# Designs tried in a protein design run: designed miniproteins, single chains, continued (5). Part 25

Each design is a single chain, and the fold is of that chain. pLDDT is the mean over its residues in the fold that is shown.

## One batch from the design tools (miniprotein)

Design m16848
Fold by ESMFold2-Fast:
Structure m16848 (fold): chain A 93 residues (1-93)
Amino acid sequence: ALAAEQAELAAARPEMEAAVAEAGDSAFAESVRRQAEIAEAWVTDLAEARRLLAEEVAELLGLDPAQRAELVERMLAARSFEELQELALEAYA
């Protein structure tokens, strides 16, 4: 599974980089860059993935501040990439 995820990430990276370059300094470019960083961390290092996802969720303006704090704590305590993925889906729902 991990090897296939790494291959998919590698294939997607040029498209993410092109999207960031095309969008320039817009909020969209920042969002795409953060998603690329999160995706890379998910397949390389669990500790780094926890940190990046927690930072991203802490900045989500669409969530209640109390919900953001709870999700950040849960992400930092996550023990697997699958657990992080479920928490990310909860944050972006």
Scores: mean pLDDT 66

Design m16849
Fold by ESMFold2-Fast:
Structure m16849 (fold): chain A 89 residues (1-89)
Amino acid sequence: SAEEEQRNFEKAKESLQLLAKSAQEELEKLLGKPVEVKVELKKEGDTYVITITVGDEKRVVKAKTLMDAMDKALAELSAIIEELVEKEA
């Protein structure tokens, strides 16, 4: 239903915000410097769009389902964090 879709969307937004905060805190500990981590979810027509910002890096993922968009966003966030940690090692 539309109400269930809206509820799932709001819960996903909250989950992504908590994930971004947790990732920022861990990344700042690993790098020893402040880093902004931001994840934004929106729906454009029938497409879910997630924008991921980690410091100067910005990635956009798009999917037709909320689950696919979330999975892609988690993979991208993990990849960016791993790349940044490797570069500072």
Scores: mean pLDDT 84

Design m16850
Fold by ESMFold2-Fast:
Structure m16850 (fold): chain A 75 residues (1-75)
Amino acid sequence: MSLDEVLTPEEREELARQALELAEEAVEYAKKGDFQKAVSLEVAALLLAALSGDEKVLEEVRRKAEEVEEIIEKA
């Protein structure tokens, strides 16, 4: 069973959009010093990006995850 059998194209586009939004929120919470919330949002964003099947979205979300990690490491 592949994700293509479970999700419609419209559902995958919605997941991609939500993934990008959560990734942006994760960076904002990391900048505010709320690292627990930042990490939780980033994990959710990565899962949604993977489910979307959109490689470009997954790469963008991974880049935001790296930014979150850099903020936490410098704290």
Scores: mean pLDDT 82

Design m16851
Fold by ESMFold2-Fast:
Structure m16851 (fold): chain A 104 residues (1-104)
Amino acid sequence: MELYRKAVRAFAAGDWETALRYIAEESIKEAEELLKDPNLTPEQKKLAQARIDVAKRILELGATPEAVRKVLEEARKNGDEYTARVAEGILRELDWLRAEAARR
């Protein structure tokens, strides 16, 4: 959650790359914690793994909205529905954070 607060502050300052990096780091942390839960369904495990894979790929590509879009396009091309859902979720979070920053 502290990484997410740093992401919100970075968005408010107009630093989208730093914000996206913090979102990716928090996503990995949350997904790793989720994978420790013995009550997870196989579908939830696949989604948690996809969250880690997407976040790592975004960090490798330079933590830009363009990187998220490329991950989404690659996932759709490969029929990877879980990776596509995660990438779409990140793009929706970026839109929400932009709206929240503009409200200041």
Scores: mean pLDDT 77

Design m16852
Fold by ESMFold2-Fast:
Structure m16852 (fold): chain A 86 residues (1-86)
Amino acid sequence: SEKEKKGKKGVLYAGVGEGMARIELGVLLVSGVPKDSPEVKEAEERVKKAREYLEKAKKAYEEGDAEKALEYGRKGLEAAGGELKK
C-alpha cells in the first residue's frame, strides 16, 4: 500500500514537471519569442527531459520500484523548475 502510494506520487511529480515545462514553452511561444532562439530551444530540451523522467517514473512504478519512481519524479520536477526565474 505505502510503496504503491510512493510510486504513484513519483509518477504524479514527473507528470507535474512535464506539464510545467510545456506551459513555460507555451508562454515563450505566445510571447513571440523566435522558435530558433536559445530560450525556446532550452525550453524544448526541458520538455524532452521532463518527458524522459515521466517515462522512467512510469516504468519504475510498473516494475514495483517505488523508490526509483519517486526519484525520477523529483528529477522531472527539477528539470521543469530549472528555468523558472532562478
Scores: mean pLDDT 81

Design m16853
Fold by ESMFold2-Fast:
Structure m16853 (fold): chain A 79 residues (1-79)
Amino acid sequence: MVTVTLSAPSSAKVGQPVTVSATASPAADVTFYLDGEQVGTGSSVTITPTSVGVHTVGALATHGDEGAYAQRDVTVLAA
């Protein structure tokens, strides 16, 4: 069974780069999402929010035919 642990900030500002990281067990490809859109792959990604409000950051780990997903809400404030 694949597991994924996501680390992301709880708040950010529009135009502020934020680092998101994830760990998968067993070792697996991790794909990062912002509001369901793919933003990068690997162990970490830097994302820059473009709109205010609550946004969902996700991490999907896949290993063979198995997958695990973790998500965190990020509150984005005006710059």
Scores: mean pLDDT 80

Design m16854
Fold by ESMFold2-Fast:
Structure m16854 (fold): chain A 84 residues (1-84)
Amino acid sequence: LAAIGHAIQALLAAQLGALLKDAALAALDLAYIAGLLAQANNNFAAAIASYSAALALAQALSDAPRAAALSENIAATTDALAAA
């Protein structure tokens, strides 16, 4: 009885983990696109906010190359905002 319950709990936990990871990746992509759109419209403050949200998700997913790229985008957009 207990063994079957443990197997079901483990399977549900694994499925939930996979769904949460897929949702996080989709949220990261959406935040990045929102940042690009804001930057294209010269809304640098909104772009920084969106890139920062994407950076937090990249860090949570341990995606170091994407986190580094987003940090560079934030720095460049911050410089653009300061110059405006």
Scores: mean pLDDT 82

Design m16855
Fold by ESMFold2-Fast:
Structure m16855 (fold): chain A 66 residues (1-66)
Amino acid sequence: MDNVIIGTDAVSEVAAAIRFIGDVLDGRKLEKIVLTLPPTPGLVRLAQEHGVPVVVAKSKEEAEKL
C-alpha cells in the first residue's frame, strides 16, 4: 500500500500526518489518506492543498480495505 496512508487511532493519525509530509517532500504521489478518527482541520487543509483525498472509515478493518 505504497500510495495510501492509514491512521486508525490518535498515535497512528499523527504518524500518518508525518508520513504524508515526508512523502510529499520526497516527491511521492499519494492516492489518499484513510482515517478512523475525524481529521484535524490542519490535516484536511494540507491534504486539500496537495490534491490528496481524506477518507474516514468506521473501523481499522474497513480502512485496510480502502
Scores: mean pLDDT 66

Design m16856
Fold by ESMFold2-Fast:
Order: sequence, then structure tokens, then C-alpha cells
Structure m16856 (fold): chain A 96 residues (1-96)
Amino acid sequence: MIEDLEKAIEKFKQASEAAKNGDRETALKYAEEARKYLIKASDKLPKTPEVARLAMAGLMLITAAIVALELGDYDSAAQYFEGARKVAEELKKLAE
């Protein structure tokens, strides 16, 4: 669980960096990897309203980042990935 959140955090950082560099393909690849780790971690966390809200927020931010990448808005995509990273860090605090 914590290891899955740590991997999600790292993949969000990599996706944000790729987006800032205009590398759409690499950003999308890391976004999908981060999504998988976030879902895997969320499935193992307690089913509380706070965990559900944070998991939903993280998934919505990933979707917003992908839409921004498709529109060529790399700055917004990078910001959305950074937001998703912060959500994953909050979920990690709840897991410890």
C-alpha cells in the first residue's frame, strides 16, 4: 500500500516533468502508470469518506491532465499532475 503510493508519487513527478518538456507521449505513459498505482493503493486503504474523496480527487486530476495534454496545454497538465502528487502524499499520511 505505502509502496504503491510512493510509486504513484514518483510517476506523477515524472509525468509533470515530461509535460513541462512538451513530451506528450512520455507524460501519458507515466500518467497511466501513476493511475494504476493510485487505484491499487486506494483498494487497500480503509473505506472512509476521506479516503474516497482523496482517491476521487486524484483520479479527476489525472483525467484533467490527460485532457490538457490532448489540447496541447502542457503547463496546465503539469499543474494537474503536481496536484495529483499532493493528493497521493495526503493518502500516504492516512496510510501511516
Scores: mean pLDDT 86

Design m16857
Fold by ESMFold2-Fast:
Structure m16857 (fold): chain A 82 residues (1-82)
Amino acid sequence: SKEEKIKTVEFLVRSLYTLYKKGIISIDTAIDILSTHLKMLGFSDAQIARVSAVFRKMLDAGASIDDIIAALRKELEKIFDE
């Protein structure tokens, strides 16, 4: 469902954020992993670019995980309302 896809992305993003903050992966690696999973969830290349851009912008800004999740949920809800 739409909500199950959103929850799957939230879980993945929390995991990627933790790995990035621990210095295990780079921002580029985190974006690549997110993009791969969004493709598996059936998102189009244009939709993946939108979600990935929000995630990159928030990581570059040093945003909290809660702010990142809120921003990504908002973008995903916009995509599903199209």
Scores: mean pLDDT 89

Design m16858
Fold by ESMFold2-Fast:
Structure m16858 (fold): chain A 109 residues (1-109)
Amino acid sequence: MERIERAEKALKYIEEGKYEEAKKLMPKIKVILVLEPEPTPEAFAAAREKGRAATPEVQKLIEQGYFVIGVALVLKPDDELRKKLLEAIEKNDKLTIIKLLLEEVKKIE
């Protein structure tokens, strides 16, 4: 199974609540959370020009066969999402991290 197809199938299992099946398809997922300060015009321009995949560290992880989920969020200290993401990261709970990120993506639609 191609890497992208595996990720899409795993995300579908997460949406269906089939977390054990999703976990089997995602053994090599790296989640990189970048806690950004309040956005500056310079940081916004750099992100727009280079895209998320332009970071050399992310590129090396991709070459090593990892699915890299990069999250750049402007999080205030008391943000509930920040607290939940940090707790999940400390527990290495990849499924909870992915669920929280999917909920944020759905808010954009």
Scores: mean pLDDT 56

Design m16859
Fold by ESMFold2-Fast:
Order: C-alpha cells, then sequence, then structure tokens
Structure m16859 (fold): chain A 93 residues (1-93)
C-alpha cells in the first residue's frame, strides 16, 4: 500500500461524506413536513457516518486495515447509513 493510494482513498472517502451531506440536505428540502425530531435524527446519522469514515481513514493510516478492507468498510457503512436515512423518513410519515 503506497502513500498515494492512502491519499486517493482519503480524498474519495471525504468526497463521499460531502456527497452524503448534500443528498441529505436535498432529502430534507424535498420533505418539508418532516418533524423536528426526524430532522435531528437525520443530522445524527450524518455525524455518525462522518465519525465512522474518519475511523476507517485513521485505521488505514495506522496500518490496522488493508486498502481493500477500508474500501469494503466504506461501502458497507455508506449502504447502512442510507438505509437508516430511508427508515427515518418512512417512520416520520
Amino acid sequence: MTEEEIEEFEKFANDLVDYFKKQLDELIKANPDLPEEAVKRLKEVYDNFKKEVDQIIKDLKEGKITLEEAKQRLSDIFNKFKEEVNKIIEEAK
């Protein structure tokens, strides 16, 4: 695993966090009748996603996980948090 591969992964992961935030903001705007509690829960989902992404980057930089494992974990948590967002929206109806 090269320093360039780590830097490319970090950039990709941070871009994905930014993408998730933008999609969440658009989703909230598209559902103006969402209760305040639901909006707070959605923001917590984003905060938790960002925290887990930061941990993956840290573990990769410290050599605790491989680049392949980091990519897999990033994919897994992205899908998990997308499902949590959808569930919050559905439950708030």
Scores: mean pLDDT 86

Design m16860
Fold by ESMFold2-Fast:
Structure m16860 (fold): chain A 70 residues (1-70)
Amino acid sequence: GVEEKIREMLAPYLSEEEIERRIEVNREIAERLIEIGDELDEVIKEGKEEGLSLEEILERFRERARERKE
């Protein structure tokens, strides 16, 4: 998995404690990127059906991201 690859890449350069910290941070980043990806896919589908430009699709995505916090 991603955690195993991070450990392998960093093992020659960092302590085990520092590697564990990096893994935790990267896991949180990965989780956020998945959530963003799911929202973006929905907005892209809707925008393409409406014939929107990339800029208009991105603006709608930002609005959806704000609404989700309610």
Scores: mean pLDDT 70

Design m16861
Fold by ESMFold2-Fast:
Structure m16861 (fold): chain A 74 residues (1-74)
Amino acid sequence: SERDRLRARAAAGLRRLVALWPRVPDELHPQLTEALTLYEEALALLDAGAPLSVVRRTVDRGEALLAEVEAGVA
């Protein structure tokens, strides 16, 4: 289901974020923390039965921020 896929995406994002954390310079920690908050919010929204469009936007924003952090590390 789309709900299961969104939960898997949020969980994968969190695992990727945790793995990246030790390599992230201090200047990018605010963006990393915002991405963490968005993934946590997405999981909470899924548990609350929020509309999938809202969950998808939250996951998409988290993934976009994490991608920006990853680019800044490279």
Scores: mean pLDDT 88

Design m16862
Fold by ESMFold2-Fast:
Structure m16862 (fold): chain A 55 residues (1-55)
Amino acid sequence: SDDELERAGAIIAGELAKGGSVADALRRAERRLRRLGFSQDTIDHMVGKVKAALK
């Protein structure tokens, strides 16, 4: 759980670091997390947390 959250956060940070819009980066991150087999709960939690922090 904690390891999965940490890895998901790192992937989101990596997509954000590539530049462009935050919305596009989060779409790329969510798609990548799904492809890597992350749980939907983890994806929703981490993406939601990042969206809240950036508003």
Scores: mean pLDDT 82

Design m16863
Fold by ESMFold2-Fast:
Structure m16863 (fold): chain A 110 residues (1-110)
Amino acid sequence: MSLEEKVLELLEEALELLEEIEEMVDKNAPKEEIIAKVKELLETLKEIVKLLEQLESASPELLEKLRELIKKASKVVSKLEEKNLITSEELKEFKKEIDKLLALYEKFEE
């Protein structure tokens, strides 16, 4: 598997985690279960950032999925903040990783 193929797999995993978290929030799942999934998502985003930093270029497919991830992650994080399901420290950590993803997206669009 190429590095880009691995990134595409992780992007899909992150999108699936975001969908699970949104569904759990909408169904009023236990806070501890939501927090566990939020932590898993944050670690996945950190792994994506690390691998993207190793890429010299990105395919149109990767850029499109990265854009989708950034948009959906921003929406889900806002929902978690509105529902008081995320701490101020965790919110800052998510914002930091999303900002890194956006910077990488902008770099690859050049």
Scores: mean pLDDT 85

Design m16864
Fold by ESMFold2-Fast:
Structure m16864 (fold): chain A 96 residues (1-96)
Amino acid sequence: SADDLAQQVSALMVESEENARAGDSEKALATAREVVATTRQLLDQYLNDGDFYSARILSMEVVAHLLALARRDPALRPALEEAVELNEELMKRIKE
């Protein structure tokens, strides 16, 4: 369900921050990429359901989260770039 995916995204966001705080950049990047991948699944579900509002809010929150992490640890930039690309894809899909 969308609620289950949303809980998974939230848990992965917490895990990526914990890994970053521990100084484990490789685990933090791997977990951050899982955030992006799970977010893509949740965005597809929201878009299929016509829930453009939830899709936009989720994408913005994920970009903001990864931007904050990448500012603290530059090793996280690839995950931020993937999240920004996902947001750009979403904006094109919404504009039709």
Scores: mean pLDDT 88

Design m16865
Fold by ESMFold2-Fast:
Structure m16865 (fold): chain A 108 residues (1-108)
Amino acid sequence: SAEDVVEHAKKQLEEQVDLLIAARESGDVLAESVAGFRLLATNGEIIYLAKKNIKDKEIVEEIARVLSEFNQRMLQLSQTQSPAQFRTQGAQLISETTERLEKLAKKA
């Protein structure tokens, strides 16, 4: 269901943010690059699941836009904030993004 897609999205986004924080704290440039790539790949996976489970193409396109905005903002926060502030602000951004996705799922 659309709600299952959103629940999966929330879990995956939380996991990828934790990996990005850990990579940044490690100082390993390769680990940071891999974490960034994984966040982009996760967006693609969520969009694929949305296309499979949601018949309304406009809702799928809105989900893609929400995820693109989330990814851009998370990357900016990871580069501009301390790891502790990034974790706090990232958690807030995940909550806001999940609420937006839940509202879209209810329209599907």
Scores: mean pLDDT 80

Design m16866
Fold by ESMFold2-Fast:
Structure m16866 (fold): chain A 54 residues (1-54)
Amino acid sequence: ERIDYVREQLRKDALAVGLPKEEVDRVLEENPSFLAGLLMREGVPASNVITEEK
């Protein structure tokens, strides 16, 4: 639910940097942290990452 919000932000940013929607959806299910890292390399704000776990 809260994670779904972050996933939606990651999807939006991934599409903005040119990733296909199907790849974004797949990566969000398997490894959202990897997608977040990839987006950061493309210059997307860190606020959209889900790599930090408390």
Scores: mean pLDDT 62

Design m16867
Fold by ESMFold2-Fast:
Structure m16867 (fold): chain A 61 residues (1-61)
Amino acid sequence: LPKLTPEQEKVIEEAVKKFEEKGYLTQQEIQEAAKRAGLTPEQVQEAIGHRVAEELLRKAR
């Protein structure tokens, strides 16, 4: 989805990696990512969800 800048995408990718390592993200980590990317916490959660789903599909291939 082209709604994110490359810098925002980088922040989301870092959050996705943390989620994959631990299996969850804390509210604090979501808020930090939101501030760094200039997004709302809800937008960060949605972007992470899309990325995780895409990564799972790519792993199956």
Scores: mean pLDDT 76

Design m16868
Fold by ESMFold2-Fast:
Structure m16868 (fold): chain A 79 residues (1-79)
Amino acid sequence: MEAQIEKAKQAVEKAVKAALEALKKGDIETAKEVLEKLKEAERGLEEYLETGTDPEELEAAKELLPVVKKAIEELEKAL
């Protein structure tokens, strides 16, 4: 589980880096699409933390949520 969560965190970080590089090139549309997907992920993680019953998945969601929130904040500040 921990290794899979680490891969998920890395995927979020890669997506943000790609979106920020796209913004530097003037591709605002790609950055907005990444931001929308991150906001959807945030909503899903928050909902799962309220309704989820699997302890391992709840722990994973608790670790992923701050990473997604930070990614959203960084991308919104760049837009």
Scores: mean pLDDT 80

Design m16869
Fold by ESMFold2-Fast:
Structure m16869 (fold): chain A 116 residues (1-116)
Amino acid sequence: MSPIEKKILELMKEALDRLLSHPHAFYFADPVDLEFNPNYLKTVPNPVSLSQIRERVENKEITTLDEFEELLQQMFDNYLKVAPEGSYLQKATLELREVAEELIEELREKVKELLS
């Protein structure tokens, strides 16, 4: 793995730590309990949580910011499909998605500086 790829992995881990530190991150931290939510897979065939994204980054299954952004977007889209309109879950999802978008933009600028 190149020095730049290692730096990108470090930046992705830092972004995940910042997301997990958010007050409402508890909705997204762990996989959805399928025993408690037996119909979840009918609405969301490909569930993903912040902890699972962290694991894929640590296992080097995600090595680019584009892959990282796509998986975070998939997680937020999954929650928006199941969150009732006007619910706390919907509000938390939209808020954390905005934070994630700002963090990804920050990471893209840091990577540009490393490539300059």
Scores: mean pLDDT 85

Design m16870
Fold by ESMFold2-Fast:
Structure m16870 (fold): chain A 88 residues (1-88)
Amino acid sequence: SAQEILDELKEAIKKGDVEKALNLLKEALKKGISIDINLILELAKLALEKGNKDIAAEILELAAELYEKQGDKEEADFWKKAAKYLKS
């Protein structure tokens, strides 16, 4: 269920498993499950704190796509630039 995926995503974030959390996030988005962008940004912050810049960049690109879908063009552009900056 959607709730089970969301609960598993939150648990992965709590445990600091950024790779598992990213995979769960991608699965949720592919299934059309509504995800709070703030949760996605929390995951990106966690990935950065762990030194996983590539994972953080991918998460920020997903956040930017969701902002764009909501019509928040300025926020979408901001996070797209942040993701590009994290990539070598």
Scores: mean pLDDT 87

Design m16871
Fold by ESMFold2-Fast:
Structure m16871 (fold): chain A 70 residues (1-70)
Amino acid sequence: SSVQQQQAAAVAAAEARGQAAMDDINALWEQNKDASPEEKARAFADHFGTDIASAAAHIQQLTGEKPVIT
């Protein structure tokens, strides 16, 4: 009957990783709060090792702003 305990441990580990990622996102967002949407997209792309288009889509989802990327 350790299945529930194993599932709870796996969920807690996944939630802890998700929380750490969200804390990083929130810290980066706060550090760049006065930046343009384009600068935020670049900062997110650089920090998370993603492409600028993916970072811009994430910013649009959070703020409703549409970063102009060149």
Scores: mean pLDDT 68

Design m16872
Fold by ESMFold2-Fast:
Structure m16872 (fold): chain A 74 residues (1-74)
Amino acid sequence: APISEAELLEAMVLISMGVTAATDPAARAEALRLADLVAAGDYEGALELARELAERGALPATTVDNLERLRELA
């Protein structure tokens, strides 16, 4: 089955968050919450959480950009 650019981008975001989560229990909890929202198709909720985390310096701005693209494609 063909994989869309949106699905590949989603996988890359989840993999990136997984690496961070391996080193910090707090980052792990936030990564799992964000991953759950993305998996549920709640891209609006995922974007709100990602923006809050980016504002606190917990996530890179590129993660917010990637989720914005996923929302537009969903």
Scores: mean pLDDT 65

Design m16873
Fold by ESMFold2-Fast:
Structure m16873 (fold): chain A 86 residues (1-86)
Amino acid sequence: SAEAALARQEEIERRLREGLREGRAAVTEEEVRELAKKYGVPEEAAFELLAARNLLEGRFVEASERTREWMERLLRERERARELLR
């Protein structure tokens, strides 16, 4: 349902903000690079695929500058998507 989808988006956004506040990210750079290489996708796409599940599971690791940038970008994209669902 739209309501359940919206609730999941809000949860992901909350966890993205939490991670950013604490200097953490949902995935390591290495995990992103490995997935990107394995499936021939851009690193940003690999991050997005891994991040949503890991955020919902409450998995966090220390953020690098790169993973922080990916977290910030994903947060902006998810906030935009939530506005479209309302």
Scores: mean pLDDT 82

Design m16874
Fold by ESMFold2-Fast:
Structure m16874 (fold): chain A 100 residues (1-100)
Amino acid sequence: MSFEEQLKAKIMALLDEVVKSNGDPATVEKARAELLALVDEAIAKGIPLSKILAILSEVEREKVEELEKQGKEKAKAVVEQLMKDTAIYLQERYAQAQAA
C-alpha cells in the first residue's frame, strides 16, 4: 500500500471513530491530534501541499456524502469542522516548512 493510500485509510478510520462516538469530545480531541500528526508525517515525507489537500478533500467529500445520506447532521458538522481545522493547520505548517 502506498503512503497516500495508508494516509487516506487512516484519516477515514479516525473520522469513523468520531462518527461512532456521536461526536464525543474526548474522541474528537484524540482524532484532531492524530490528524495533525498524520499531516506532520506527510510534510516530513515531502508530500506536496496540493497532494495532501487533495487527499483531505477526497476523504471529507466521501464521508460528508455518506453522513448526509444517513441523516447524521451533527456528525457531518463535526467532520466538516475537523477537516477544515486540519486543512488550516496543513497550510500553516507547510508555509513554515517552506519558509525555513
Scores: mean pLDDT 83

Design m16875
Fold by ESMFold2-Fast:
Parts: structure tokens; C-alpha cells; sequence
Structure m16875 (fold): chain A 124 residues (1-124)
């Protein structure tokens, strides 16, 4: 299976930072991360932090293509409207459709909102 080099590392750093922030504030958090694989498939990763139980739950699913991955990501975010949500997409550096340095897009959605607030990746 193909590896997503530095782009995947940046998404993982964003996920880790968001979980630590949620722990510090005692808020429920749902992160849905989509990563494009070199063979055109996508990896969907869902990470949920429950302030009530103090637990982090993680699930992964491989989707056949980017469109299927985006549809699953949007459905997961819609289902999690009761929590603060993050949308993360990590693409191959050769994806010409992405007007973003490093091929990573990250957005925050407040509890009950559908508005996307663009995030910057944490600096190394």
C-alpha cells in the first residue's frame, strides 16, 4: 500500500493538537480525516474524544476513491453536529486541484454549526 509522506505527518500533528485542546477544555470532539492514497483510494479516519468518559475512540475505513471518501466524511460530520468537529483532507503533493501548500486542508466547525473555519497547521 502507498504511503503519504510529510502530508500525513502534518494531518497527524493537527489531530494530536486538537485532542489535547479538547482534553484541556473538557469538550467533546469529533475529527474526520480523509487521506488520499497513491493508488487513488482514500483512507477515512474518525477520531472521537468523549469528555464524559475521558476516552479517545478511533476508526479507519478504506474507500474506493476520493468522491466516496468525501461523501463519507460529510455524512460523518453531519452525524456529529452535537460536538465540535474537524474536517481534515490530506492529498498527494502531485494533486493539481489543491491550491494549498503541503496538500493539507483543515477546517473547524463549532457545535451545531455548518460553517467551515479554515485552520492553519501547527508549526513544527
Amino acid sequence: MAAVGVVGSDADRMIAAAIEAAKATGQDLTIVALRELEDGRTLLRTVEYSAKSGTVTEREEVLPDLEAGRAALEAALAAAKGATRMWIEAHNASDEDIETAGGVLAYLMEKGSTELHRLTLPEA
Scores: mean pLDDT 73

Design m16876
Fold by ESMFold2-Fast:
Structure m16876 (fold): chain A 61 residues (1-61)
Amino acid sequence: MVARIPVPEEKAEAFAKAVQEALGDRGTARVEGDTVVVEFARADLQAALQAISAAREKVGV
């Protein structure tokens, strides 16, 4: 599965890093301009949603 999350360009790398650290080996987060793309298996959907929420709180987006 793939989630595309629009974020300010200046925060995109920090947000992607926070998502990747929370997901570990359960998915991949990368920056595409002003969008962070999170790829994960369907079985890891809940973990991915929690990682995204935690990253939003941490980075302030």
Scores: mean pLDDT 84

Design m16877
Fold by ESMFold2-Fast:
Structure m16877 (fold): chain A 74 residues (1-74)
Amino acid sequence: SRQAELEESAETVLRGAEAAVAEGTLESLEQALAGLEQMRAIADATPDLPEEVRARIAALLEEVKRKLEEMRKK
């Protein structure tokens, strides 16, 4: 189903973002930010997406933004 395909896509983006956070480079974090923002936009347009997935996207997006801000200040 479309929902299952979106959940699979979200898992791929979430795993990529977790890897980028672990790597901690500016380039990896910028790529993760772009992917997470795109996935959040898709999630916002998809009311039947599980809240757990939505919450994970939001949490990682906040972490990536925080780390990018810290790196750009230094």
Scores: mean pLDDT 82

Design m16878
Fold by ESMFold2-Fast:
Structure m16878 (fold): chain A 88 residues (1-88)
Amino acid sequence: MEEELRKKLEEIRARIEKIKTGEEFREVLNELGELLEKALDLDDEKTIEEIKELLREAFKKLGLEEAGEIIVKKLDLLYEQYKKEKEE
């Protein structure tokens, strides 16, 4: 499972470097979203942090760096809420 997640992250990182269109960007976002769901279920903080960095890089590649930072901050709030509900 960890090996499959790592391989997927490496493939996405390579694709981010090649992003030139909004369509390629959407494909990357969809895959990062699926990996984020799996990482949250596993409580894998390391993988969640790597996904946040990949999101920043993807948004930056399209010149949307500020929007990327906003999304990452929202994900941090979601993750804090997830932890809080799990530890009630």
Scores: mean pLDDT 77

Design m16879
Fold by ESMFold2-Fast:
Structure m16879 (fold): chain A 94 residues (1-94)
Amino acid sequence: MMKEYHELLQELLKRVEEDPVGTFEESLKYIKENEELLAELLGVSVEQVREGLRRLEELLRKGKEEGDRELIIAVAKQAAAAKAMIEKAEKEKK
């Protein structure tokens, strides 16, 4: 069982429920500091990671403007999941 990943993911999902926008902003900052590692984990270029982050920021802005809470939560969950993948990979690099 991947207990560490499950714990990180649960903590991030709980924060998404309590503060979706703040959780998105925290996750986005962490991902931007670890773009190369996320690109390696996903098997894509750093440029593709940056494009994905721009799309998430645009979707968050749209969700806020339209009052689409479901979209805001979905975007925050995607960012939180990416952060959890980076944290798991860093723990496994010994």
Scores: mean pLDDT 78

Design m16880
Fold by ESMFold2-Fast:
Structure m16880 (fold): chain A 86 residues (1-86)
Amino acid sequence: LQDALVEALKNKDVDAAVSVLKEIISSEGVQAAVDVINKALVEVYGSGLPLAAIGIKSNATEEEISNALTELINLGASGQIVLTDE
């Protein structure tokens, strides 16, 4: 699931990223989803973009996480953040 999320983030595919997120939440819960998202964001965008910087807290709801992920992908797509080459 982390690999699928990384691929969706690299492709700037918000719908795919949100779909993978919902699958993680359903199978492992919100806390596990936060950890997986943080690892995927570090892999795609680098260590400069922790979830806390985009307003995601450990007690965040699925909707809050989905909205923050959507916003982050849009920031990457617009060139406002530097994406990693890996």
Scores: mean pLDDT 64

Design m16881
Fold by ESMFold2-Fast:
Structure m16881 (fold): chain A 88 residues (1-88)
Amino acid sequence: SYVSNGNLLFKKGKYEEAIESYQEALKLDPYNKEAIEGLIKSLILLNDEKYSNDYWRLRLELGHNQELFNLLFKLEVKAIKETKNFVK
């Protein structure tokens, strides 16, 4: 699956390729929590403005109602917290 491929690429430090796999997973299921978390973690580690814009577009699409916004926010907080430990 795209999520499994993204996770494998993430573990290998292939963050750009991981982002592409997670984005493909989100095209099939925009509410895939694992894909959202992996995308955010990869964006943080890559620190690339181009891919950050892709995330913000996704956030806008998912944020059209409060429940989806709250879900995305929780996943974002989780991903940031977990990724912070890898950067330091």
Scores: mean pLDDT 70

